Designed miniproteins, single chains. Designs and how they scored, part 61

Each design is a single chain, and the fold is of that chain. pLDDT is the mean over its residues in the fold that is shown.

## One batch from the design tools (miniprotein)

Design m2246
Fold by ESMFold2-Fast:
Structure m2246 (fold): chain A 144 residues (1-144)
Amino acid sequence: TATARAAAAQALDDMADQLRVSASSARSHAQRLRDALASGDAARVRAELEAAIADVQDQLDRMTRLKDQLNAAARQVPEYQGRIVGLADKAVKALQDTLATLKAALQQSPEEGARTGLAALEKLAATFEELAKDAEELSRQLES
């Protein structure tokens, strides 16, 4: 039980770190889209949306692997399993929803697509900052 709690706490700390890295990346892409929108360059807007799509896809792949590891650890701490699984599910869903929104943004006008993509990336960053805090708090509860 103590060893299982320590393992789950470590997995949550790893998830919190990844969520913060992903939030920072999302804000970076949002800033690049904001700059592209201000420039009026349609080709630049499309290039920045494509770059954001590629990065969010990579983040989704990493988060899915991390979710699998976290779910395995969660099975060893059944009193916390629902909260751990719920946190991982929310992170994966946020990336999936953001990816779908960014792909749809490519089909819009460059200005509308940039605004849609910017809003989605800023929402992803805010969501991931809150999930990182939740993961850190849950990790502390497991260690006590």
Scores: mean pLDDT 90

Design m2247
Fold by ESMFold2-Fast:
Structure m2247 (fold): chain A 68 residues (1-68)
Amino acid sequence: ADEAAEARLRELAPDATDEQIRHAVNSLFAARQALADGDEELAERYLKRASELTGIPVEEVRRIVDEL
């Protein structure tokens, strides 16, 4: 659920703003959808965006998406 993803991002990115967390959550679900559709290039763009918004490394962002 969106609330669980938001809580996880806030835990890993304590310095991120509420707006950055919200946009990062949207990017995580977009990445998950792209992966489900087989669009690895689009998924990578969304993972990178979530990483840039939160400061969380892309590899950690990828693990969060895998757990959604």
Scores: mean pLDDT 82

Design m2248
Fold by ESMFold2-Fast:
Order: structure tokens, then C-alpha cells, then sequence
Structure m2248 (fold): chain A 92 residues (1-92)
């Protein structure tokens, strides 16, 4: 179902509401969120959201390059990937 896509879209919209440019993509059970022009607060938020996703059963990788943050979430199911993406979005 579209659960991973909905979670990815939610995280993108949360980053954009906070003033950043964001893209999100879904590939099976993997969600990638890229935030360009991320504030220092959004950078720490992405890290906190990634930790929350891992506590909830996903694997999360955060890469920071300048003001660009990339969060990759890998999960056993699309539902868990979507949940992880929402947790990242909530932290932004």
C-alpha cells in the first residue's frame, strides 16, 4: 500500500513548513528524505527522528553535508518504513 509514500510525503512537508527544500523517495521498504538548506535545529531533529525510527524497528542512516541532510530509513515492511519517516518528520 501507499503507507511508506505517505510517511515520506509527511516528512517532506514538515521540512518545507520549517523553511527547507526537501525531497523524498520510496523504494520498497526504503525511504530516503533529503533536506536542503536545513537549519541547525532541523539537523539535530533529523538525528533524533532517526534514533526514534531505530527504536521502532527500522534502520536509519543520517548523512550531513553542509546544510544538506539525508536520512535513509530501511525497515522490514513498508508500514514500518512509513512510521520511521513520520518519526523523522515529527522531529523536524
Amino acid sequence: GPVAEEGAQYAKERAELAGAEATAKVEGNEVTIEIKGASVGQQFGALGGAVSAEVNGAEAEVTVKGDTVTVKIRAPSPELAGRGARLVGDAL
Scores: mean pLDDT 84

Design m2249
Fold by ESMFold2-Fast:
Structure m2249 (fold): chain A 59 residues (1-59)
Amino acid sequence: DTTVKEGTVVKIEGDFAIVEDANGNRYRVQASPTVKEGDKVSFVKDPKYDSYFITGILK
């Protein structure tokens, strides 16, 4: 699913952010160094790389 998702960063794990959506689902996404715990972000799954990445910070 390539639909843009939204969630809140609940934890940073090295180069990854753990993002939790409004339904309580958690996703491991690649993060830039500027992303912090508590940030609300938009993210998508890249079907080419079979991974999630952040598309924007929503604060």
Scores: mean pLDDT 76

Design m2250
Fold by ESMFold2-Fast:
Structure m2250 (fold): chain A 66 residues (1-66)
Amino acid sequence: TPLEKGIEALKAGNYEEAVKYFEEAIKEDPTNVKAWLLLSIAYEKLGDTEKAAEYRAKAVAIQAAQ
């Protein structure tokens, strides 16, 4: 799955590839809190702290709505 491929890319240090897979996972299921959290982590690893904070906030909001 895109989520699983993203996790493997993240483990390998391929952060830009991880972002692409996590974006795909979110498009398939926008309620997948784990995908939003992992996207936040991938952006943090890329040094994009603003996007990391934005996607972290999205994950928290989705989790709170469930």
Scores: mean pLDDT 85

Design m2251
Fold by ESMFold2-Fast:
Structure m2251 (fold): chain A 58 residues (1-58)
Amino acid sequence: KANLERSLAAQEKAVKNAEDMLAAAEAAGLPQDLIDRLQKTVEQLKKWLETLKKLLAE
């Protein structure tokens, strides 16, 4: 359980970092293709976070 809690915290931080990068890229006016790739990264990390939350609940 402690290992899953650490993994959950690490993934939550990874999601926040990816969201911050996406926001910074949008604010800096980076090309849309880079923004699209960052959005996909955020979505993938969020999906993994939800999987970890489900595993922790079991």
Scores: mean pLDDT 80

Design m2252
Fold by ESMFold2-Fast:
Structure m2252 (fold): chain A 58 residues (1-58)
Amino acid sequence: VADEVEKLLKEEGKYGLAERFRRMLEAIANSPVDPEEGRRVAEEIYERLKKGYEKVKK
């Protein structure tokens, strides 16, 4: 999932967005938040990036 988003962003030349996405995932993983909460947040970030990619493609 995350790898797919990173690949799409890199192919579109959105390297900065791919880097920001990775940093967000690392922040979630290192937060005192419950792992299940972190997973939910990561899924929402993924969906937002996917929507952003679709908007750019348009």
Scores: mean pLDDT 63

Design m2253
Fold by ESMFold2-Fast:
Structure m2253 (fold): chain A 75 residues (1-75)
Amino acid sequence: DALEKEIAEAVEVVRSLPREELPEAIEQLEKQIEAAKEAIKYAEEKGDEELLKKAQEALKIAEAVLAEARRKLEE
């Protein structure tokens, strides 16, 4: 599964980040999540199934990475 592999690779990158870089990474991920949600809304309004799939995949990746970054920061 290409999406599962991409999520695993992205999560591993965040796991390797220095703790000091996590707040900036979290801020960037929150912005990416907002952009993905807007892309989903746009795709749904236009009936663009390809864009919808890509935006949903981007959202899942960003949410998984954000969850790992927040988990690491709260430890």
Scores: mean pLDDT 83

Design m2254
Fold by ESMFold2-Fast:
Structure m2254 (fold): chain A 66 residues (1-66)
Amino acid sequence: SKEEEIRRLAEELGLRVTDEAAKAMSQAPLEDVRRTLRALSAALPPGAVITEARIENGVLHLRAER
């Protein structure tokens, strides 16, 4: 599923994603998800958890906890 692909992409980047965040992210284009996850992986320590995702005005916003 798209949710499983999103979780796998995050894991490849050293991040974790909650099931709720993965479901929300699945509403965005996969290309936007990949771009945002790469940006977060560069800014966050390994093992950081993405807990929240929302789409506002066509832009994907993610929140993460250390």
Scores: mean pLDDT 81

Design m2255
Fold by ESMFold2-Fast:
Structure m2255 (fold): chain A 61 residues (1-61)
Amino acid sequence: MAPMQPLSAREAAVLRTAIALGPDATNRQIAERLGISVATVSRHIRRITANLGRTPQELAA
């Protein structure tokens, strides 16, 4: 099923990193792994959650 909103390359990177770190991954840990700000991670997680109906951490569980 196609998502209602497309994921950007950066959003896909955040999703992959969150899954790789596991369900207990914090926004800070994702930000450190990708070399971006926590605020940027939080923005991308909100968009991913709106698109998929679940957080990246929930998808990792």
Scores: mean pLDDT 73

Design m2256
Fold by ESMFold2-Fast:
Structure m2256 (fold): chain A 66 residues (1-66)
Amino acid sequence: SVATLAMAAALEAIGFALEEGKDIKIPVPRSVEDVEKARELVKKHLSPEAYERLQPLLDEIAAALA
């Protein structure tokens, strides 16, 4: 489900933030706007590798919510 994918993406982002020592919170997205905010936070605060791994999940969630 979209909710399961959104939760998985948020948990993965939290995992990357903890691993990279970043003090950021990425909420579970529930709208296309939330996905884009999460994308912006990942791009600004996490490594390119983290973004590369999270980007497909964010894209799937955005497409499902559109």
Scores: mean pLDDT 77

Design m2257
Fold by ESMFold2-Fast:
Structure m2257 (fold): chain A 95 residues (1-95)
Amino acid sequence: SKEEALTLLQSALDLLKEAIKALEEGDVKNAKILAEGAARAARKAYELSGLPEAKEAAEYAEKAVDALEEGDVKKAKEYLKRAMEYLEKAIEKLR
């Protein structure tokens, strides 16, 4: 449903904000778990809504996880911020 997709997008956005905070505190392991959670929530929102912005958010969150696995914290932060931009666009389209 539209309401379920919106809730998932909002949850994904909150998870990405917490992931960035975790990286600021040097907690790469927790940041990865949070980014993985955000990617799953955004992907499910895409399946429910068909919004390309939700798909882009999921893909950027997944790229952030890959960057963290490679130890590239700077690149991971850039991908997390890009994912947040797409989540905000997806949320706006559902309102």
Scores: mean pLDDT 91

Design m2258
Fold by ESMFold2-Fast:
Structure m2258 (fold): chain A 63 residues (1-63)
Amino acid sequence: SLRLGVEAVAIKDYEAKTPEELTLKKGERVLVHEVLDDGTALVKSLKTGKEGLVPLEHLEFVL
């Protein structure tokens, strides 16, 4: 993607339910690449470098 990502923090633990989803721990910082129409976000963990989908409600955007 040519779009620069925005930073967010996981406000709650999330456990991946599918292979395309990403497991996050509360307090983990992510780079949000894209927000999808179904209320999920494509993110990259800044801790692990792994990418995947997470529900948007588990994230708080850092301005």
Scores: mean pLDDT 80

Design m2259
Fold by ESMFold2-Fast:
Structure m2259 (fold): chain A 76 residues (1-76)
Amino acid sequence: ANDKANAIAQAAYRAVLAGASPEEVGKLVIDLAIKAGIDEEQARRIGEEVKRLVEAGASPGQVATRTAKLVTEALS
């Protein structure tokens, strides 16, 4: 659980740092969450929250921290 959550959070961190759009970061998190075993509906809700953080100008670190928390809770 923690390893998967950290891997997804690091992917989100790198995408935001590279200047990916909110839509691209949201889709990346959804795709990785589904691959990690999170159901499609929950993965989409996580991706929407992450997308909104990027739209609001959250830092790569803030996006990664929130992504890790949401994915960890979903895998528990």
Scores: mean pLDDT 87

Design m2260
Fold by ESMFold2-Fast:
Structure m2260 (fold): chain A 114 residues (1-114)
Amino acid sequence: AALKEALRAILEAMEKGEADEEAEAFLAETLGALIDEAFAAAEPLYEEAKRAAEAGDEEAALRKLAEALRVALDVLARGLAEVTGEEETVERIRRLLLEELDRSLAKKLEELKK
């Protein structure tokens, strides 16, 4: 609760151009930890995608890459919702990103059939 309120205050100060360097550094460290967590969660699927690509299986590579991106987006969305308290806005953005990911994947898979 206290951390969420402090991070919200820092974000509001940044929007007004009044955030100090220590507050900005703390936010950057918090976001950096979320990025690292997202990469760690997606790494096994990314390695599977890489192996499929090296074997010449472009369809399997694209599918595994899309799964890795979904896992990363899920971790980032949960962390951002907790940090900002804007759970509904973050969830809406996550759903839109997943819909666009599915659309892009479907298009790329269709192109591989030609």
Scores: mean pLDDT 77

Design m2261
Fold by ESMFold2-Fast:
Structure m2261 (fold): chain A 72 residues (1-72)
Amino acid sequence: SLEDLASENKVVVELAPGTKVEDLIKALRDAGVEVFDVKVEGNIAIFTVNDVQKAARVLAEFPGVKKVYTKV
């Protein structure tokens, strides 16, 4: 499942149709989250970040994010 892709430094996001991953990266960086890597597969985006909990909070509030998955 999508939760299996989440880890201590990775957040998995299910994107709503029409959402651009670049807008999510900007929102994370504007909030002070360091984004090390981004993988996009269809409507799924996997972010490697320095602060998973902060990233998850930012992404959960973003219009166009359907679900956020973290290991913790």
Scores: mean pLDDT 83

Design m2262
Fold by ESMFold2-Fast:
Structure m2262 (fold): chain A 68 residues (1-68)
Amino acid sequence: ATPSGEEVMAELRALYAQLLASTDRAEVEALLIRMVELRVAHEAALTPEQRAEVDALLDAALAHYAAL
């Protein structure tokens, strides 16, 4: 079954929180890849507001990865 936009957002926020708690570059990279895969797979399930939030989370995740 296709997850709801709310379920996708909950998973993305959980992945983002885990990513921010990590200083392991390989773990952060794997989490970032998972966030991108989830965003691409469920793009149509997201509202414009949810898409904007995901884009902001991905920008912040990339900044965290670049700072490691």
Scores: mean pLDDT 85

Design m2263
Fold by ESMFold2-Fast:
Structure m2263 (fold): chain A 118 residues (1-118)
Amino acid sequence: SIEEEIKELEKKAEESKDNKEKTELYVEAGKILFFEGKYEEAIEYYEKAIELDPKNVGAWLNLGIALFKLGKYEEAIEYFEKAIALDPDNETAWENLGKAYEKLGEYEKAKEYFEKAK
């Protein structure tokens, strides 16, 4: 089951002495929950990943995408901006910034960020 898979990943993370491995296991747990539509639970695991490795671009990006799925566009923007600060060439982060601003009706900002995604 998904619940058993998540528990197994969390157990492996707690037993690991490597912060990089712990971070990657929490990101995988978050992704599994995200693809099951469990966005709030996915966020909890992405937050655990960020606490261990605040430089993990994928964790910031995925946290923003999960918040976007929940309709929390302003909060999603903050996390996409963190991903961009760490990796300014991340086309996915720029694209998602554009989409979030578009949802807020800020079409000129959205256009600027979509141009950055190219």
Scores: mean pLDDT 90

Design m2264
Fold by ESMFold2-Fast:
Structure m2264 (fold): chain A 71 residues (1-71)
Amino acid sequence: SEAEEYADKGVELRMEGRLEEAVEYYRKAIELDPDYARAWALLSGALAELGRLEEARAYREKALALDPRLG
């Protein structure tokens, strides 16, 4: 899906150390598919690495609400 393509590009950007750009691609994936639990989990992880812990926690909770197996 298009949402999966954006999430995969975000993962590539994160591997390149382009973490803020990875966040933007994860946000685009969520805009395309708000129920895509993996994209919420990826966004949470990237925000935690950026030190944005409050946002990271909120998005982790969203990911777990959509798919408890991600915890």
Scores: mean pLDDT 88

Design m2265
Fold by ESMFold2-Fast:
Structure m2265 (fold): chain A 55 residues (1-55)
Amino acid sequence: SLEEKLKELEEKIDELQEKIQEAEKAGDEEKLKELMEEYRKVTREYLELQRQLES
């Protein structure tokens, strides 16, 4: 369901936020850029699905 997909994306966002914080502390610029790009994609999907559920 859309609700299940939304929860899955929320979990991914939480994991990515944690990994981004770790990469920032480690000074891993390559990993940070990769994670931030994935974060942008996942958050975009989340917002799109949330919009569909609100409609």
Scores: mean pLDDT 83

Design m2266
Fold by ESMFold2-Fast:
Structure m2266 (fold): chain A 89 residues (1-89)
Amino acid sequence: DELVKRIEEVAKRAGELVEKLKPSVELGQAIGEGLVAAGNAAVSPKATREEAEEALELLEETVKALEEGDLEKALEYAKKAREIGLKGS
């Protein structure tokens, strides 16, 4: 549950940055898909907490890249978070 709360906090911050920066549809979609995948991993009976935490860390790096204005790096991290989350779901 605490892991899910951390994912929700990252989702809120990412949403704020997406609204402020108005990035490409591709970046917004990758962030959304990454968040869904991390959330699914956190509640999946097949996923480990470690897999969910790895996806969360990549989403936190996505937020940092957005704060720095590095949209390409943000897209890379969001895509990696999605891949890890899907592996656990």
Scores: mean pLDDT 76

Design m2267
Fold by ESMFold2-Fast:
Structure m2267 (fold): chain A 105 residues (1-105)
Amino acid sequence: SLLDHFTLVLSNAADDDGRVYDLYRGDAAHRGVLLLRDRAGGGMVLLEFLSADTARATDLATGETRTLRIDLANRELIDEASGGRFGVSQELADAIGAAVEEFLK
């Protein structure tokens, strides 16, 4: 499965809407990629870093993509097309920040 290439780095991380995720980091062939799995619905979103503050998000069920701005100072991900703001817990923000720092090496 896709998860064979990903290592769990954070479990039970919440967003501001009360959804709870498991966060996985990609292997050397998937550098700069995080996978978020919704624990309730089983849905998965692939986050591919494009820069320090930008990622492409792909819904793996639908194939829908969006570009997100990463605003860790405000613990938000911002959809560039709609301006929609998605609040994340400090724990999820810290894990995303660590993955961004690793990507930029």
Scores: mean pLDDT 83

Design m2268
Fold by ESMFold2-Fast:
Structure m2268 (fold): chain A 60 residues (1-60)
Amino acid sequence: SEVELHEKAIEVYREARALLAAGATPEQAADFVLEKGKELGIPESVAKVLAQAVRDAAAR
């Protein structure tokens, strides 16, 4: 469902932001989003948007 997709997307984004806070590079956090998103069944198009949002949040 759309709700389940949204919940998974928020979880992945939150985890990626935590990685950035722990000293991961924007590239490492973005790669995590793509890998974890695929594992959780998030569509590639959505995972790419989340990866870009993580890069933007890291100011790159």
Scores: mean pLDDT 82

Design m2269
Fold by ESMFold2-Fast:
Structure m2269 (fold): chain A 66 residues (1-66)
Amino acid sequence: ATIRATTTLSTPALIGLVLRLNGIPGVQASLVGENTIEAKTTLSDEELAALVAELNSIPGVTAEVV
């Protein structure tokens, strides 16, 4: 499954989030445009739902499964 996150984060915070996501087994995150992250995942449905909820808890981040 793929997660798309649109953000209003500063550049250092955005880079930090991408690095954090790439540290999760089964997640490959990349920048798509200036403020958007796309994460390709091999996570289970439960792990995917938990990650999306965690991302949406971060101020300035809106995440969805695409």
Scores: mean pLDDT 81

Design m2270
Fold by ESMFold2-Fast:
Structure m2270 (fold): chain A 78 residues (1-78)
Amino acid sequence: AAAKEAEAQRLLEQAERLEREAEEAAKRGDIEKALELTREATRLAVQAGDLAGPKYTGRGTGITLRSVGYVVEGELKS
């Protein structure tokens, strides 16, 4: 439980970094890459949730990383 949460936090941090890169790509007008980076970040967030439980697998196709946990909205699993 505790060790899995630490691992999940690292995965979430990686996902958050990818999400930030996606935002910067979008600002540069590179919408296609921004979408792909967002999808990759979502996959990492799903893995984190699978390790740490429901608080990290809120569900959805997009992600919102916040502090320790994250929120996933929509249809993540497809």
Scores: mean pLDDT 62

Design m2271
Fold by ESMFold2-Fast:
Formats: sequence, C-alpha cells, structure tokens
Structure m2271 (fold): chain A 98 residues (1-98)
Amino acid sequence: MEEEREREESERLIAEEEARYADLAPEEIRARIEAEARAAAERRLEQIRANGDPEKAAELLREEAEKLRELAKEVGRVVRDRLLALARAYEELAEELE
C-alpha cells in the first residue's frame, strides 16, 4: 500500500516524460530505452551476485531474457521494444560473465 504512493508521484513525472517522449526522434527514443535497459540489467546482476550465486548469474540472466522475449510477443510495439532491449542487455551481461 505504501509503495503505491511512490507510484502515484512517479506517474506524474512519467506522464510529463511521455509527452516529451512523443516529440523525440525515433533514434532518441531508442537510445533512452537502451540506456534504461542497461541500467536495469546491471542492477539485476548486482542483486544476483549479492545473493551468493555468481556462477549462476549468466544462466539466470539468460532465463530472464527468454521470459522477456516471450512477454514481448504478447504486448504492443512500444512495450515490446522496451522488453526486447532489456532482454538484450541481460544477454550481453551473461556473455561477459562467460
């Protein structure tokens, strides 16, 4: 319930950013999506390493990438682009760990 308060504040900023996002060139939109995906993937890797399973990190990242690709098939284009960018970032980090 308290986490919803943070979302309410974020929704106002997201709505403002979405209006700005609509005016961006496709290349700028893509770059922003990629940057957000990379940051999220790096944070996920830190969580996996903190949990004490660094050897499994590459496998876990690949499994999550597959799930994201499956979800991407069920959603509209805008959400699909974000999910695919996140999946790619997870796969890149997994390759670096091999």
Scores: mean pLDDT 72

Design m2272
Fold by ESMFold2-Fast:
Structure m2272 (fold): chain A 60 residues (1-60)
Amino acid sequence: ERQRLLDEAGELVKKAEEAHAKGDNQTAAEYYRQASELFRAAGLPNAAKTYEAKADELAA
């Protein structure tokens, strides 16, 4: 189950990067926020904090 959360988080990070490359900062922030929540659920609080900060930066 932990591996499933990590796989889903990785896919969300990819989608966030694609959205950011297209200039869609709001969509990118949403994907980074979702990835952060999955990393937290997987027991990786430092990774979660990193992606939360990235989402906040793009959503500002």
Scores: mean pLDDT 83

Design m2273
Fold by ESMFold2-Fast:
Structure m2273 (fold): chain A 59 residues (1-59)
Amino acid sequence: SAMIEEAKEEALRGALALVEAGVPEDVALTYARQYLREKGLSEEEIEEAIREIRERLAA
């Protein structure tokens, strides 16, 4: 859904901004997980989004 896709994009932008600001990746990913939970994503959807975010941050 558009709402879930928006939440995933916002989580990615937030995590990237945190890492660019010098926040450790694991902390940025923890923040992203919490944000996605607050937006109502399932645990499966959260872990899928976190996998994508982690790939972008680790590359």
Scores: mean pLDDT 82

Design m2274
Fold by ESMFold2-Fast:
Structure m2274 (fold): chain A 59 residues (1-59)
Amino acid sequence: SLEAQIREARAQALAAENQGLMDAGRAAKSDPAEAEVVRARGEARTQALRDEADALRAA
């Protein structure tokens, strides 16, 4: 169902956000400049998944 697809997309976005924060935190311990790159990549991925979830909800 559409509702199940929206729930899955939102769950994927939340998982990506949590993973991105963990990856950035690990990178920050060794290289703060690399941590910024990792954070930006994670934020872009999370935003794309949120946009997908919102598009499904708007349909």
Scores: mean pLDDT 83

Design m2275
Fold by ESMFold2-Fast:
Structure m2275 (fold): chain A 115 residues (1-115)
Amino acid sequence: ETLVLQAEVYLDLGRYYLKQGKYDEAIKYFEKAIELLESVDPKHPLVARAYLLLGQAYEKKGEFDKAIEWYEKAIELAPDSPLAARAYRNLADVYEKQGKTEEAEKWRKKAEEIE
């Protein structure tokens, strides 16, 4: 479907900007992808992927509270999946950077239980 293909292009552009260290541009394109995907199906598999990528962009920007929010949303939408395992590992990394060792350990263990 055309809207899903357009969203995939926006996800690819967001990843491109993320690799370039242009985090605000990456966030913009991930948000555009989410808007299109949610208009088609809020539970579309690419929505969880877009949430994970948006979390990564906020983490790279140092906005840890926003990164946690998006990783949690990705896990909620796609529990017990390889994507959830990645989101759990990313949550552990964010909590570790915040000095929250107990939370970091909890999320690392959850990632191991899936993969």
Scores: mean pLDDT 88

Design m2276
Fold by ESMFold2-Fast:
Structure m2276 (fold): chain A 62 residues (1-62)
Amino acid sequence: MTLEEFEKKYPHLAKLLEEFEKRSGIKFSDEEKLKLMEAAYKEKVKTVEELQLLLPLVLGPD
């Protein structure tokens, strides 16, 4: 699934990611956004705080 398709299907996750970027000042690539949104969907993420907890697990060096 492309980032655009994912954002259309799960707009609540797109909103959470946008809010996190705005608050943290971090800019994700399209690849990182897609990977993070897929993980957020799988984990049933509902808040920005829950999304932040996934960050090191999804985008971390390990």
Scores: mean pLDDT 77

Design m2277
Fold by ESMFold2-Fast:
Structure m2277 (fold): chain A 62 residues (1-62)
Amino acid sequence: SKDPRIQELLAEEVRLTLEVMGLASEISHSEKPSEELLKRFEEAAARANELAAELERLLAEL
């Protein structure tokens, strides 16, 4: 993967993974997580899954 676009997407996947982990940590340390916090986690996880699928597709084309 020497395509700059793939490198950028890999960096974004790492960033999204860290965001999801951070949100999961907030939820696990909250006695009562807000609906908004749970929604943000679900939305971030969905974006991470979409990006992973796009990366898998692009890597398969190489």
Scores: mean pLDDT 80

Design m2278
Fold by ESMFold2-Fast:
Structure m2278 (fold): chain A 56 residues (1-56)
Amino acid sequence: MEGLKKRIEFLEKEIKDIQKILPTLSAEDRAAANQTIDVLKKEIESLKKEIEKRKQ
């Protein structure tokens, strides 16, 4: 459980760090950064589902 929570916190921090630099990026780099954010959000959702499975 603890490792999964730390992973979620790390991914949330990465998303926030990327969001801070978005307005300084070119259009191409912004598209790539937004794609990365989507991947990180999906990973967080998968980890949350894993936590729910372990509660059952």
Scores: mean pLDDT 81

Design m2279
Fold by ESMFold2-Fast:
Structure m2279 (fold): chain A 92 residues (1-92)
Amino acid sequence: MDEEKAREDVKAAEELAKLAAEAGRKLEEGGGAKEAAKAAAGAIGAMGATLSAKLLGNGEKYGKEAAEAAKKAAEEGGSEMAKAAGEAAENA
């Protein structure tokens, strides 16, 4: 019940972090895709921040868990842009 809601929100945050990591990876490949990847990472970061704010409405603990999961996934992506998106989610 509450656990399923929290898990679904965490899953959404992880999905956003995966998209940010993918965008960061394309950024590292260079070329014209670099600018598109930057824009995508920024948009994903903003969505993550909004999601994190909603999670805090359901309980500060779950919001923190989702933000930390997003940050970890972004770090595993190995790009600074993906990490920035994770930090944006954490600071919401």
Scores: mean pLDDT 57

Design m2280
Fold by ESMFold2-Fast:
Structure m2280 (fold): chain A 78 residues (1-78)
Amino acid sequence: SSPSKEEVAKKLLEEAKKIFNEESLKLFEEAIRLALYTGDKEEARRLLAEAAVLNFEGSEEPELQEGRRLAEEYLAEL
């Protein structure tokens, strides 16, 4: 009765679409795909960090730190 990894990925992408712009969302989609299908969480984390930088346009902004925290939560669910 647990949701499939595909269902989890769809839910995460729906939530990300509300937060990230189109360009950042593409990197987020790639990160989720890597984590879900290859298990390469380190590369996924790198792509999520790039998505956060693109979306929040600042490495020192509080919003960038929040984006990084959100990315770590998403990776933990996969």
Scores: mean pLDDT 69

Design m2281
Fold by ESMFold2-Fast:
Structure m2281 (fold): chain A 58 residues (1-58)
Amino acid sequence: PSKEERRKAVIESASEYAKALGETVTARMEGSPEEAQRIAKEKMEEADKKEREILEKV
């Protein structure tokens, strides 16, 4: 893979983590600590999986 393709992959994976963090913050502001913790775990696991898929693609 080219240096540019690898850079794009890293930025794309970082965007997935940013989305996960944003959803976690929203859940914590809107109400349930237990629900927010479950959402955080699920979204971070999804972000990790997407990062692996993105990095394997390059």
Scores: mean pLDDT 76

Design m2282
Fold by ESMFold2-Fast:
Structure m2282 (fold): chain A 68 residues (1-68)
Amino acid sequence: MLSREEFNLRVMRLFRELIEAYEKGDEEAVEKARQELRDVLMEAGYSPEEVEDILANVERAARVLAES
């Protein structure tokens, strides 16, 4: 399992990558960041249901920030 510090750093980096991908309209980069974030959440021990809920909220936030 990832350390809490490593987990936080990876999540923050992937969230930034997701925002940038939405800003560019780069669907491949969006999917890459989404997949890596899903992997990090699963490695951290979140359930599949929790992962999908977190991803939906993160994607919504990233899209809002990308349009700002």
Scores: mean pLDDT 83

